# Designed miniproteins, single chains, continued (3), part 93

Each design is a single chain, and the fold is of that chain. pLDDT is the mean over its residues in the fold that is shown.

## One batch from the design tools (miniprotein)

Design m11233
Fold by ESMFold2-Fast:
Structure m11233 (fold): chain A 72 residues (1-72)
Amino acid sequence: MEEKLRELIERTKKEIAEIIASTSDLVEAVRQINLVLVRLQKELEKITSKEKASEAVREVARYAFQLLAEKE
């Protein structure tokens, strides 16, 4: 279970990094990132508690917005 949790987090971080790298429109990048984060939360809630899912989503969101800030 912990392995699947970590795999989902890492795959989602990779996907977000790809979105940021491939998307020149900041508004569109944020929209796509939000969709990815919603999907991550739903997948995590299937394998862990809602509290742990929310914590993981917050971690990935911080990662995403740090990358966006560095691009500005």
Scores: mean pLDDT 81

Design m11234
Fold by ESMFold2-Fast:
Structure m11234 (fold): chain A 90 residues (1-90)
Amino acid sequence: DLAARVRALVERAAEVGAEIGKPVSAAEREAQTAALTEYLSTLPEEEQELALRLMELQVEGARAEYIEGDKEKAAELREEARRLAEELNA
């Protein structure tokens, strides 16, 4: 279920946003979930999985830095996300 996976990702991103002083309303999270699900549904399944993985790494990297205070873990996750993004554009 693509929409459920996107929703879970948006909610995790919103948790990080709230911690760093950028709270996102329930209505805004709903709109983000709808827009992102619509966009991803236009991509082939393989590209959907890669895009979701990239977004997950970005959220986990921010979580590690701003919620966990683990700067090394955050740097590793961001580097993985950067390399995945470069690979997708190669």
Scores: mean pLDDT 82

Design m11235
Fold by ESMFold2-Fast:
Structure m11235 (fold): chain A 90 residues (1-90)
Amino acid sequence: MDAELSERARATQRRQGPETHLALGIFYIEASEDVAVRVGGELLVIGAQLDGARLSPALEAQIREIARAAREAGDPVGGLLRVLDLVERH
């Protein structure tokens, strides 16, 4: 995680609210084999759901596909940027 990625995530959160946290949480659960990162993703999902965030099944499926591709390629930063782009378009 670098300053550019952090600023991009904050910009998306300002526009899309808790849906950003829900999308990032799903991404971390699917993209990482690290138990701590996956638990962090689950906490983001729970927090976002408590704030009323919802994603369509189609958007969730797209996020999971981006996460699988990122995991296979070893490109978590590229995967995160694609998820942020996807959330901003919705």
Scores: mean pLDDT 78

Design m11236
Fold by ESMFold2-Fast:
Structure m11236 (fold): chain A 91 residues (1-91)
Amino acid sequence: SEAEKKVEEWLEEKAKEEAKKIAEIYVTRAGRYRSVEEGMEEALKLARETLLGINPGDIEPETEEEKELKKKWEKEGKEAREKIREEVEAS
Protein backbone atom coordinates (compact mmCIF):
# COMPACT_ATOMS: atom_id res chain seq x y z
CA SER A 1 0.00 0.00 0.00
CA GLU A 2 2.84 2.44 0.78
CA ALA A 3 4.45 1.81 -2.62
CA GLU A 4 1.11 2.33 -4.40
CA LYS A 5 0.53 5.57 -2.45
CA LYS A 6 3.96 6.92 -3.45
CA VAL A 7 3.36 6.07 -7.13
CA GLU A 8 -0.04 7.80 -7.06
CA GLU A 9 1.42 10.92 -5.37
CA TRP A 10 4.17 11.08 -8.02
CA LEU A 11 1.65 10.66 -10.86
CA GLU A 12 -0.57 13.48 -9.57
CA GLU A 13 2.33 15.96 -9.29
CA LYS A 14 3.82 14.97 -12.65
CA ALA A 15 0.42 15.05 -14.39
CA LYS A 16 -0.28 18.57 -13.12
CA GLU A 17 3.07 19.88 -14.42
CA GLU A 18 2.79 18.14 -17.81
CA ALA A 19 -0.88 19.10 -18.22
CA LYS A 20 -0.01 22.79 -17.82
CA LYS A 21 2.61 22.50 -20.58
CA ILE A 22 0.28 20.82 -23.10
CA ALA A 23 -2.64 23.13 -22.23
CA GLU A 24 -0.43 26.15 -23.00
CA ILE A 25 0.58 24.57 -26.34
CA TYR A 26 -3.05 23.79 -27.25
CA VAL A 27 -4.32 27.27 -26.39
CA THR A 28 -1.39 29.29 -27.76
CA ARG A 29 -0.36 27.33 -30.87
CA ALA A 30 -3.23 25.05 -31.86
CA GLY A 31 -6.19 27.22 -30.82
CA ARG A 32 -8.16 24.10 -29.87
CA TYR A 33 -9.57 25.47 -26.61
CA ARG A 34 -11.31 28.72 -25.72
CA SER A 35 -9.18 29.09 -22.58
CA VAL A 36 -6.24 27.59 -20.70
CA GLU A 37 -8.73 26.47 -18.01
CA GLU A 38 -10.74 24.39 -20.52
CA GLY A 39 -7.54 22.99 -22.04
CA MET A 40 -6.14 22.16 -18.60
CA GLU A 41 -8.99 19.74 -17.81
CA GLU A 42 -8.41 17.78 -21.05
CA ALA A 43 -4.62 17.98 -20.66
CA LEU A 44 -4.77 16.64 -17.07
CA LYS A 45 -6.75 13.63 -18.28
CA LEU A 46 -4.32 13.06 -21.16
CA ALA A 47 -1.27 13.37 -18.89
CA ARG A 48 -2.62 11.02 -16.18
CA GLU A 49 -3.72 8.33 -18.64
CA THR A 50 -0.47 8.57 -20.63
CA LEU A 51 1.65 8.26 -17.47
CA LEU A 52 -0.40 5.16 -16.55
CA GLY A 53 0.29 3.68 -19.99
CA ILE A 54 -3.25 4.14 -21.31
CA ASN A 55 -4.01 5.92 -24.58
CA PRO A 56 -6.68 8.56 -23.91
CA GLY A 57 -9.26 9.02 -26.64
CA ASP A 58 -10.24 12.53 -25.56
CA ILE A 59 -7.24 14.35 -27.09
CA GLU A 60 -5.66 13.08 -30.30
CA PRO A 61 -2.07 14.31 -30.82
CA GLU A 62 -2.16 16.19 -34.13
CA THR A 63 0.98 18.32 -33.95
CA GLU A 64 4.55 17.04 -33.83
CA GLU A 65 5.03 18.73 -30.43
CA GLU A 66 1.98 16.95 -28.96
CA LYS A 67 3.20 13.57 -30.29
CA GLU A 68 6.66 14.11 -28.77
CA LEU A 69 5.16 15.09 -25.39
CA LYS A 70 3.04 11.92 -25.37
CA LYS A 71 6.09 9.74 -26.13
CA LYS A 72 8.08 11.52 -23.40
CA TRP A 73 5.32 11.01 -20.80
CA GLU A 74 4.91 7.32 -21.70
CA LYS A 75 8.65 6.68 -21.28
CA GLU A 76 9.15 8.82 -18.17
CA GLY A 77 5.99 7.47 -16.55
CA LYS A 78 7.02 3.85 -16.98
CA GLU A 79 10.58 4.44 -15.74
CA ALA A 80 9.51 6.55 -12.74
CA ARG A 81 6.72 4.15 -11.66
CA GLU A 82 9.20 1.24 -11.62
CA LYS A 83 11.89 3.27 -9.83
CA ILE A 84 9.57 4.66 -7.14
CA ARG A 85 8.05 1.23 -6.48
CA GLU A 86 11.51 -0.33 -6.12
CA GLU A 87 12.70 2.46 -3.79
CA VAL A 88 9.64 2.20 -1.52
CA GLU A 89 9.87 -1.62 -1.41
CA ALA A 90 13.59 -1.38 -0.54
CA SER A 91 12.86 1.01 2.34
Scores: mean pLDDT 64

Design m11237
Fold by ESMFold2-Fast:
Structure m11237 (fold): chain A 94 residues (1-94)
Amino acid sequence: MDNQELLELGGKLNNAYDQAIYAAQNGDGESAALYLKEAKRYGVELARLAGNEEAAREVERLLDKGIEAAKKGDFGGAIDYATRAMNVVSEAVA
């Protein structure tokens, strides 16, 4: 496991998450969905690098639901799913 790669992916994930939340809070479902797709890529990769395939699958499941919520204008749902996915990643790398 590469600690440098984990730190770099964690930074990219946090940036994508923050941008997704900002877009959702401003009613921008298209940008929120795009940033949640980025967060899904980085979050899944980070969980897998931490050796937790179950967490990787749960992150993918939660963020796919978040992306669908954002596309439907359910910004509260999108934020909830994104936050839950971030908690799963945080627990996986602890």
Scores: mean pLDDT 87

Design m11238
Fold by ESMFold2-Fast:
Structure m11238 (fold): chain A 90 residues (1-90)
Amino acid sequence: MEEEYKEDLKLGEELSKLMYETYLNLGLSEEEAKYIAEGVLELSKEFGMARKLKEQLLNNQADPEEAQELLKKILDKAEEVKKKKEEEAA
């Protein structure tokens, strides 16, 4: 049980780093890429979500509709993280 939780956390961190690098390469600012990466990390803390993100976003046999739905969830979470940081800075 504890080992599975640690593996899910590691997977979430790996996905967060991958998304950060990917969006930087796509021409996003470091700040924007960091919000997306933090959104992925926060979403990955939900039970089973890190594995679902890996399967749907990184697997070449992923369902395109499920992949798009997960991307929407990532973007929504990134916006939530951004708003929280703006509130803490104010």
Scores: mean pLDDT 71

Design m11239
Fold by ESMFold2-Fast:
Structure m11239 (fold): chain A 58 residues (1-58)
Amino acid sequence: MNEEELLEKLKEASETKKEIKFEFTFPDGTKVEFTIKNVLYSKEEIEKMLKERKEILE
């Protein structure tokens, strides 16, 4: 439920299609849909970002 989860979902979606669409449910039950028409990062770039973030959080 943070940016790490979002980045991982972005990586998964970017592998399959140009447009990324998510549905996120907040604790209050609110649903939010995100659509990214142009994938900002490639799968490899997203993996690198996640690894860097993990090192910082350590």
Scores: mean pLDDT 60

Design m11240
Fold by ESMFold2-Fast:
Structure m11240 (fold): chain A 73 residues (1-73)
Amino acid sequence: RLEALAEERLARIKATVNPPEEYLPQLRELARLLAEAELRAEEGLTEEEELELARELEPFIPFIKELQALKAA
């Protein structure tokens, strides 16, 4: 289920980077998007769907870099 996968991805990110509470809403959105991507990949993504997913992830790149900085610290 999407909710279960999103929760699993969120838990993994939290375990890896131990983010402040302020990051949680953005992390939930990222985890949900990652879970949706995994479910779509299981059903077979078209080339167009892969490109759209990459575009959906683009706004999260600065946030992902911030999370990586937290992990490195």
Scores: mean pLDDT 72

Design m11241
Fold by ESMFold2-Fast:
Structure m11241 (fold): chain A 68 residues (1-68)
Amino acid sequence: MSKEELERKAAILFTAGALLYTAAQLENDPETRKEAVDLFTESLELAKKAGLPEEEIKRIEDFRKEVA
């Protein structure tokens, strides 16, 4: 994937993870929470590959830690 494709995919996965995390908190659903963690993990890996700024990478890491 190009850098631009990696950045776009990372952003999409992060947004999806945030939505699932919100749903998991409201519904007390451990499976949905795990899906959110998996999406944040994939987003984090793609963000690192894309060379996103450290502050953006840290935001994804912080969200993943909060959900896990």
Scores: mean pLDDT 80

Design m11242
Fold by ESMFold2-Fast:
Structure m11242 (fold): chain A 64 residues (1-64)
Amino acid sequence: GREEELLALALQARLDLMERAKALRAQGLKVTTEVVDETHFVLTYEKDGKTYTEEVDAEAELAE
């Protein structure tokens, strides 16, 4: 059902986010990962004096 799909999508998104954070940290970048809730994650990093933010919201993806 929709709840099962949401949880599966959230789990995959979390794994992908953690892999990206690990790769960025391996390059020597400052990386912060935030768990807003069980389906909403934020990744922030700094590169060449610029700040980049990526937000993943599994609920928003399923809504539209």
Scores: mean pLDDT 75

Design m11243
Fold by ESMFold2-Fast:
Structure m11243 (fold): chain A 61 residues (1-61)
Amino acid sequence: ISQIQQQIDQLQQQGDELVRRLLEALADPSTSPEEIARLTAQLQQVHDQLRQLQRQLQQAQ
């Protein structure tokens, strides 16, 4: 297993956790708009990193 594949697997797990947290935050009326924006931004960063790593993995294989 390549280091890139391990990083992809870890980021996928982080993305799933962030989605869960974002859904929980959206369901909670006491959650601030700033917190929702922060979680959304973090999820987008994870997705961007995953796309780059997947591209690198495909080129390396």
Scores: mean pLDDT 80

Design m11244
Fold by ESMFold2-Fast:
Structure m11244 (fold): chain A 71 residues (1-71)
Amino acid sequence: LTQEQQDEVDVALILILVYLAKQAAEKGDIESARETIKKAEELYNKSSPRAQAEAKPYIDEAKKLVEEAEK
């Protein structure tokens, strides 16, 4: 893969993980939501600055939703 293709793959995977974490949180599965967010954050930390900039808002939103669901 070229760097551009890898960036697109990384962003897509992060968005899929974020989506799954949000769905888990909505159904009250907080443990699965937290685990899935950790996987998204791990991929985010290994990604390029460009991919990180694109994915950051989605990760932040998912974290907020999971924290909200815990209360």
Scores: mean pLDDT 82

Design m11245
Fold by ESMFold2-Fast:
Structure m11245 (fold): chain A 95 residues (1-95)
Amino acid sequence: SMEEFKEEAEKKAEEVLEEFKRIIEELISTHPPEKAILLAKLHKIALVSEFRVELLKLAREMGLTSPEAQKFIEEKVEELTEKLNELVKEAEKKL
């Protein structure tokens, strides 16, 4: 159902957010500031791309091919991208 799909998507988004926080912490502790931020931006691109692919795959497996499902995926991907961008900005302020 769309309800179950939305719940799973929200859970996956939270998992990506927590993973990215750990990645940023590791990068800052192991690299110079400018390089840490550049690598964080690259990891963000990879994580967002993987998240989109996983949601598209899940929607297909659940038989959700409606425009509503597609719109939800794009909105959720944009929401996650904004949250990850905010984490990068927060990290830049501390360096």
Scores: mean pLDDT 89

Design m11246
Fold by ESMFold2-Fast:
Structure m11246 (fold): chain A 100 residues (1-100)
Amino acid sequence: MPSATEQLEALLNELNAELQANWDNPEAAIAIVKQFQQRVLALMEENNVPQALKDRFVEAVDAFIAALKAGDKEAAEAAYKRLVGIVGEIQLHLEKRAAA
């Protein structure tokens, strides 16, 4: 059975690949990001990730979706980097739990 960390890494890799395939289709990109959000939130809930980190993740996703809707590539790239950073914080939390 894949660990929570392995599941999160797989979800991020899938998100990156699907966004690259749909870079010119903002509606498809938004749907992909929403599916990613739902799957990551379920993983965070299952692993008792703190609410503050969940809230920051949701805010980062909302910012990325807003940038995609606006068609602002620079804002979307900045929001995506922030989202990846928060996913990294979630990964570190899951790794600390697995080491306990």
Scores: mean pLDDT 84

Design m11247
Fold by ESMFold2-Fast:
Structure m11247 (fold): chain A 59 residues (1-59)
Amino acid sequence: ALKSLGISKEEMESLPEEERKELALKAFEEGLKALIETFGLPEEDKASIPELLELLREE
């Protein structure tokens, strides 16, 4: 998550849109990984996560 990267909400909001998007994707990826480890996800959802992350990076 954002706090794990040492970046505050306000600091992230002050960054250019492209940099904010990159950091948001990074934080989102770490958040999803933490959720998978903590709560577990169905195999179908777990298998689709890498694909979704790749699509988000491309856009």
Scores: mean pLDDT 64

Design m11248
Fold by ESMFold2-Fast:
Structure m11248 (fold): chain A 94 residues (1-94)
Amino acid sequence: MSPEEKALLEKTRAQVEALIARAPLSPEDKARVRALVDAALEAMRNRDWAAFEAVLAELAGFGRTLSPEQAAALEDVAVLLHVGRAELEDLRAA
């Protein structure tokens, strides 16, 4: 992995972690979201976009079982992961 790709994945992790830390989620739900984020970042490292989409589908499914406020926090996490993916693809295309 290039230093630029590593820096981008670390930036994405930091942004998502800051969002999860402030989200109105139980510690158990935060742990579950962190596990899904770890899986999404691993899929991004491996360019496994099928695994990435599967993880985001699971995150969306989890959000549908939560309150609207909690679901919105998970949607924000998904947006940051999609932005990270787009930035990583742009970096690899350069």
Scores: mean pLDDT 86

Design m11249
Fold by ESMFold2-Fast:
Structure m11249 (fold): chain A 68 residues (1-68)
Amino acid sequence: SSAIEKIINDPKNKEIFEKAKQMGFTEEEIRKALSKMSSEERKNLTLEKLREAIIEVSVEELREAVLG
């Protein structure tokens, strides 16, 4: 989506995404997390919020894998 692309390509967020990748998160995981975040959370993006969103998505996917 165009909103996610704007956030990923925003220079102010470059260091956040670089640090997330250094932590072992993939671009796909980052994109999934951003899509689950609110518009307000995306505008005020921090590494901590991004990490929490990635973990939440990963936990949800693990839950579905165990239950399904």
Scores: mean pLDDT 79

Design m11250
Fold by ESMFold2-Fast:
Structure m11250 (fold): chain A 67 residues (1-67)
Amino acid sequence: SDTERALELARQIQSLIDQGQSYFSQGDYQKAADAYDQASRLYAQLGDDDSARRLSDISSSLRKLAS
């Protein structure tokens, strides 16, 4: 069902956020940005545009730190 798919996406999002936080704590800003960018795309698929935008903004900021 659509609800089951949404729950699966929510679990994937949480895993990606946890990975992003872990990479950030290690100073791996590029991998942190990649994880948050992936989570942002999944939030957009769920129709949560506000969360998608927030994670996209974080990802963009982290990519600037990585350069």
Scores: mean pLDDT 89

Design m11251
Fold by ESMFold2-Fast:
Structure m11251 (fold): chain A 63 residues (1-63)
Amino acid sequence: KAKELYEKAKEYYDISLKSDVTGTEFLSNYSKAVEYAKEAAKLLGVKLTGSLEEDLKKIEEKL
């Protein structure tokens, strides 16, 4: 369900923000957030902007 994917994307995004932005931990968690956000957007018909923050906001608006 799109809501579950959105919640996973938010979790990984929040974890990435607490990590060194240039570190492996940041990139790993950010990549997971992007993939979950992409799947949620696909289910909801949301066009991605390339900005994870904006994409998450658009997904939330569709839920």
Scores: mean pLDDT 75

Design m11252
Fold by ESMFold2-Fast:
Structure m11252 (fold): chain A 108 residues (1-108)
Amino acid sequence: SMEEKLLEEAKQLVEEIEKAEDVEELRRLAERLRELARKATSEEVLEVLLRAVEILLEKAETRPDDVELYELVLEAAMELIRVSTNKEIILRAIGLALRAIGLLLDRE
């Protein structure tokens, strides 16, 4: 099913983000995260993508000059807020979005 495929892609994305050290790779993974977030329809997929956003944001914090990466992370978190009906997932995604906004504001 499409859900099983999305879940596998989301889990693979988490692994790739955990291993990524290069800025260009992190940007590519952030863009992929945003794409998967827009397609997410199950809470199981959303929880995995939420973890991906958390790890990616932590990685992005080591790259202060990469504003585009923070914007992509913010967009992914906002998509999770938009598509989720689970209060816990929404609140966690809001927390991540606010953290990304704070980092963007600190960069002018």
Scores: mean pLDDT 80

Design m11253
Fold by ESMFold2-Fast:
Structure m11253 (fold): chain A 65 residues (1-65)
Amino acid sequence: MEELIEKGREIRKKREEVLKKAQEAFDSNDVEALEKAGREMMKLDDEIRRGYLPALIAYKEAEEK
């Protein structure tokens, strides 16, 4: 469980960094930087959906037994 909590914390921090980069790109009208931020967000969402959430669900179900 602690490893999953740590992973979730790391993911949240990465999301905050990507959002900050996107805001900076908007402020500077940097389309290339904005596209990069978007790609990073999509990769992070995939990590959550395919790795983190399934592991969390499996752990919770095992605890109920």
Scores: mean pLDDT 76

Design m11254
Fold by ESMFold2-Fast:
Structure m11254 (fold): chain A 67 residues (1-67)
Amino acid sequence: SAKEEAIALIEELRRRGVIPEHYADGLIELIEKGNLEAAIAGVETLRALGVISDEEAERLIELIKRA
């Protein structure tokens, strides 16, 4: 599912050390609870800080919107 793909991508970013563990956990919790707007805002924050690429951010946002 789109939800499972979004969570898997966030877990990959955590595993690669790109995002902190607690931030990844927070994003996953927002997605699992259906707070998709807050999850998207979190991804946009990572993009704005240059932590993830525009392509990675856009893919995550699309998956979250379909979750």
Scores: mean pLDDT 87

Design m11255
Fold by ESMFold2-Fast:
Structure m11255 (fold): chain A 84 residues (1-84)
Amino acid sequence: MKVPRERERELENALRAEVGGPNYLQFMAAGVVGSGASLESAENWLKLAGYDEIDREKVRRALEAARRLGMPEELLAPVEKFLA
């Protein structure tokens, strides 16, 4: 079942507030790669935001926080795929 847009936004805001902007950006980049985008494209985007590459430890911390906040598996699965 699709998560309502308002609930997804609440969960995204809660995650950003809990893990901070840098960890949240790492989580988003990992999710984009896990959804089929190239690693190079995601890393180029992160470089524009002031980061060198995707930090897997920061992604794992953000993923753990997202699970604790009750973020649906549909939103977690791409990030989990990136870390596998």
Scores: mean pLDDT 75

Design m11256
Fold by ESMFold2-Fast:
Structure m11256 (fold): chain A 95 residues (1-95)
Amino acid sequence: STVGEQVRRGADLLITALSKIDPGRAGYVRVLRDGILDLLRQGRWDDALEGVRHMVRFAEDVVAYAKRNNADQDVIDQAERALELFREAERLLRS
């Protein structure tokens, strides 16, 4: 699904960004990604939406962390692109 593709792509970008600034947090993104995709397969839209909202909040935190720690611009761009993809997934699940 389009939502599932956005969640997978966003998670991959966020994991890549985290590998350079905070690799210990990548496991959380994998667990949350897999959980959201499982909920989408089950047609549990409200639970999937809550999972995506958690991913949006986490991605916002990662962007802020990258900026505070003067990460390379490519890392910031990856995290911001991940956030955009999660926000689009949230928008689609709310419609």
Scores: mean pLDDT 90

Design m11257
Fold by ESMFold2-Fast:
Structure m11257 (fold): chain A 95 residues (1-95)
Amino acid sequence: AGPFAQHLLQAQEHAKKAVEALRKGDYEAAREHTEKAVQHLLKAGELAGISEFGENLAKRMKRAMERAIKGEISADALETIFAFELQLLAQKAEE
């Protein structure tokens, strides 16, 4: 459905901007874009009837960004994690 796809695309766009900000050392922008990605992911999850699943992915994305800011994981690892979590949401929405 159009609304689901729009929110998923916005989540992907903000996830990319979050990783880009992290690579530049702009941790405030990285967190802001992570929050925007998560808000769109949560809305997509609501629209697909999988809100609890979306909440768990959102928590994992936020934790991954904080780990990346601390230098515990690389920006490349964060990019992979964000892509994987968003793919899991899309897959779960289709069952």
Scores: mean pLDDT 91

Design m11258
Fold by ESMFold2-Fast:
Structure m11258 (fold): chain A 97 residues (1-97)
Amino acid sequence: SSQIQQNYDQAFYNMLNNNFTQARQNFQNAGMSNDTILDLEVEHGVMLIDQAIKGRIPTDAQRQAIYDRYRPQILAAQNQDQFVAIYRQALADLRTR
């Protein structure tokens, strides 16, 4: 994996664990645009509110399962748009549990 793909992996892990400060640094190291980083943070925040209202807050094990499931796709992402598409699919999957 390239350094970009390694930063995507670390960013994905940190976003799923709500570690936004570390995720932002990983995204910046991968060359992701600031607007895209902010959009992903907002989308993640909306998911957290949705989960809280619906009583569907994921467990640590459920977050780990989503990380493990999507990690191979994240490591194969060639650019920002591919990462974003995979990330949004992972968030949708996490919301349905």
Scores: mean pLDDT 89

Design m11259
Fold by ESMFold2-Fast:
Structure m11259 (fold): chain A 95 residues (1-95)
Amino acid sequence: SFRERVAEEVREAEKYRAEAEEYVAANNTEEERNGWRFREAVIRAVRIIEEHPDREELERRAREAAERGDLVLALALYLLLGREEEAREVWEKIK
């Protein structure tokens, strides 16, 4: 499922953040757009976690991302925070 793929990619990005940043920088094809956007959202989520170690601030960032329609970023943040129910709700909107 998309949710399972996002969870796995988020864990991979945590380990290989530099590689993910290089992938986003190099990927500019139309066929790879969805992959690029997903990688970008994961990188943004990791950066937000680094900049905002406060769990409450991270939860606020996830809610704001969902409200503005940045659903992939919201999903990545909720999964990293272990907020499975919120992540599921966002995933349903992405389908």
Scores: mean pLDDT 64

Design m11260
Fold by ESMFold2-Fast:
Structure m11260 (fold): chain A 97 residues (1-97)
Amino acid sequence: KATSLIVAAGIQVVAAEITGSPEALRDAVENAKRALDLGDTGAIPVLERIAEVAAKLGDNEVVDLVIETLRYGIEKFSGEARKQLEDALKKAEELKK
């Protein structure tokens, strides 16, 4: 289920933030994207957190992966979910300044 993917992604983000290592963030993006593929919009706030932690660690490649994943989600979803993805995309793009 998508819930286990979201939990795994959340743990990976916390691990990256505590250790200062961005390696876990790539796996976190993949797990969040899979949750979106299952229709779980709970992945959106996790993707926002991944981008924030990646930016703090200087990993612009992971920020770009989050941006790509959010754009993918915008094409897949409509209504409120699309708006949440668009808002998250704007925040992630601002982190690359």
Scores: mean pLDDT 83

Design m11261
Fold by ESMFold2-Fast:
Structure m11261 (fold): chain A 68 residues (1-68)
Amino acid sequence: VPTPEERQRGKALLKVGEIFRQSLAQGILDEDQILQQVRETMDKEGWSPEVTQLAQDVARFMLAHHRR
């Protein structure tokens, strides 16, 4: 059974995926711009620093795999 922390991380990953898809749909492929949007969204929703860091790492991972 997932812990509350695991469920929170899963929800953050879904949110990062939404931000990434919306950025791509708008033609935004700049890593810094996408990371800024992720950070601002996580801060707005009150996510922990660990979750915010994970979200940024996942966004970078998605960008790297999208291009290569």
Scores: mean pLDDT 75

Design m11262
Fold by ESMFold2-Fast:
Structure m11262 (fold): chain A 80 residues (1-80)
Amino acid sequence: EEEKVQEALKKIDEIFEEARRLYDEGKPLVEVAQEFVEKLKEIIEEMKKAGLSDQQIQDVATYALEKFDELMVEMREKEK
């Protein structure tokens, strides 16, 4: 179970790196946010299919939301 949680967290980190890249390439912030939400939904469905508990899924979702807020603040500070 813990290994599957760590895999999900790693996938979330990967989509945040992708979000930063897309923003740096000139993608509108709204589109970057929409792609993030779509990928997060896919990760949640994968976790459910893998048999993770509701609590584990909630913890991963909380991590993703905290990282998303952090990323949005960083992007606004570096607005071009």
Scores: mean pLDDT 77

Design m11263
Fold by ESMFold2-Fast:
Structure m11263 (fold): chain A 124 residues (1-124)
Amino acid sequence: KRIKITPELEEAILKFAETYAKKVLDSLSPEELRRLARLIQEVVDKHGLGNPEAIARDLLARVPDELKEAVIALVAYTYYQAKKAGMSPIFLYPLIEIIIHLVLLTPDEQLSPEAKALKEKIRA
C-alpha cells in the first residue's frame, strides 16, 4: 500500500530540505557531490520514477554508511529546488516517496537528530 503523503508531511520534508539538507551538502566536496548526483541519476534511470522503494533500496546498497544521510539530503534538496522551479506534481510525488523510503530504510544510528525527527513524523 502507498504511503499517504499528507500536507503536514510534505511541509516537514520541505523544511528538512531547506534548513538542514543544504548544510549536509555544503559539507561535501564538489567531487563527492558530482559522484552522488551521477549515482542517483543512474539508479533513477535503471528503475524509473514509478519504483521509488526500489530506487531507495538500490541507493542505500551502493553507498557506505557515512554517506547515507548525504544521499537523503541530496534527494530532499533536489525535491525542494524542483518544487521552487514549479515542476509538475507528477514528478514531485515520486521524489517525496524516494525521500520517505530512504529515511525509513536507514538505521537510526546513521541519522542526524533532524533526520530522526522526520522519520518519526513519517511513522506517525
Scores: mean pLDDT 84

Design m11264
Fold by ESMFold2-Fast:
Structure m11264 (fold): chain A 72 residues (1-72)
Amino acid sequence: MDAFLAGMKAAVLAGKQIPESATEATVTLDVEVNGKRYTVTVTLSYKDGKLVATITVTDENGETLTIEVPAS
């Protein structure tokens, strides 16, 4: 759960740094949720003709969670 919350928090923060017209971007952020530190990379790219955001959350032990969401 905390890793998912870290990913969502980072996606909101990355959205403030990425221009609305961007079709390609990568933002890496360090976020903290419930005293745990996460490194989150948000990558905006095209997959199968659709714009998608790939959110990769890495915890302090090197475990990763990847979330893919549509970006319109």
Scores: mean pLDDT 77

Design m11265
Fold by ESMFold2-Fast:
Structure m11265 (fold): chain A 104 residues (1-104)
Amino acid sequence: MEERLRARAEEVIATGRESDPVAYVLARMYLAALDGKSDAERIRNAAEAMLEAAAELGTSLRDILEEIARLSGRPAEEFLDMFTNDARATGELDTAARVEAEFA
């Protein structure tokens, strides 16, 4: 199952960058998290990949999370809170603060 998800994420990165920027950001986060050896490293890797992918697309973290909110029917702040709470729970306080600052 993970092998299929990894292959799909790699395909999205190769082909979906311009047509589906949300899928591109999520694929970048997923692959970066898989390379982490601890929960803290996975969260940090995912945060860095998210910010880098948003910058590559010429967009903001806020715009990406607002598009995820639109597609899911949930508020953007819910996704921010889920991510920053997980980062704090793993001791990645600087990662949580950085993501909150980039969203603001």
Scores: mean pLDDT 77

Design m11266
Fold by ESMFold2-Fast:
Structure m11266 (fold): chain A 79 residues (1-79)
Amino acid sequence: SDAAKREIFGQALLEMGRLFAANLDRLSPAQRAELIRELQRLVSRMEAEIDAAKTEEEAREIARRAIEELRRRIDELLA
C-alpha cells in the first residue's frame, strides 16, 4: 500500500540520518559536503524506486540497499 511505502521510506530516512549524525564528528568539512551531496542523491533515488516498487518487500529491499550504500560511502570517506 502507499501508506506502507511511505512508512518504509520514512524509517529508512531516519536510519540514514542517524548514520550521518553518528559519523559527523569523524568527517572533515569537505567530506561532510561530499556526503551531504551523496545523501541527497541516495534519498531521491530511493524515494523514486520505492514509489515504483510493486510490493512492500521490494520497497524494503530498496531501503536496505540505500542504507548499505550510505554505510559503504561513509567507510570509504573514513579510509
Scores: mean pLDDT 88

Design m11267
Fold by ESMFold2-Fast:
Structure m11267 (fold): chain A 74 residues (1-74)
Amino acid sequence: VLELIQELLDAARKGAPVDIINKLREELRKVLTPEEIALVDSAITALRMGVSRETLAEAAKLAGHPLIAEAIKK
């Protein structure tokens, strides 16, 4: 799960094609809740806007999602 979240974040940050992003998101939907998927999507948007990984990881931890925080921090 952690590796798949990290792969999606890395692909999105590098500007991978929409088809690849959608495929990774579909795989994550099998193991994450809709709320967790929404948090990952928000993290992708914030990273693209220049928000630091450290700030986003801390926010995810405070929101009660330590696995998502760990994926962002890597």
Scores: mean pLDDT 75

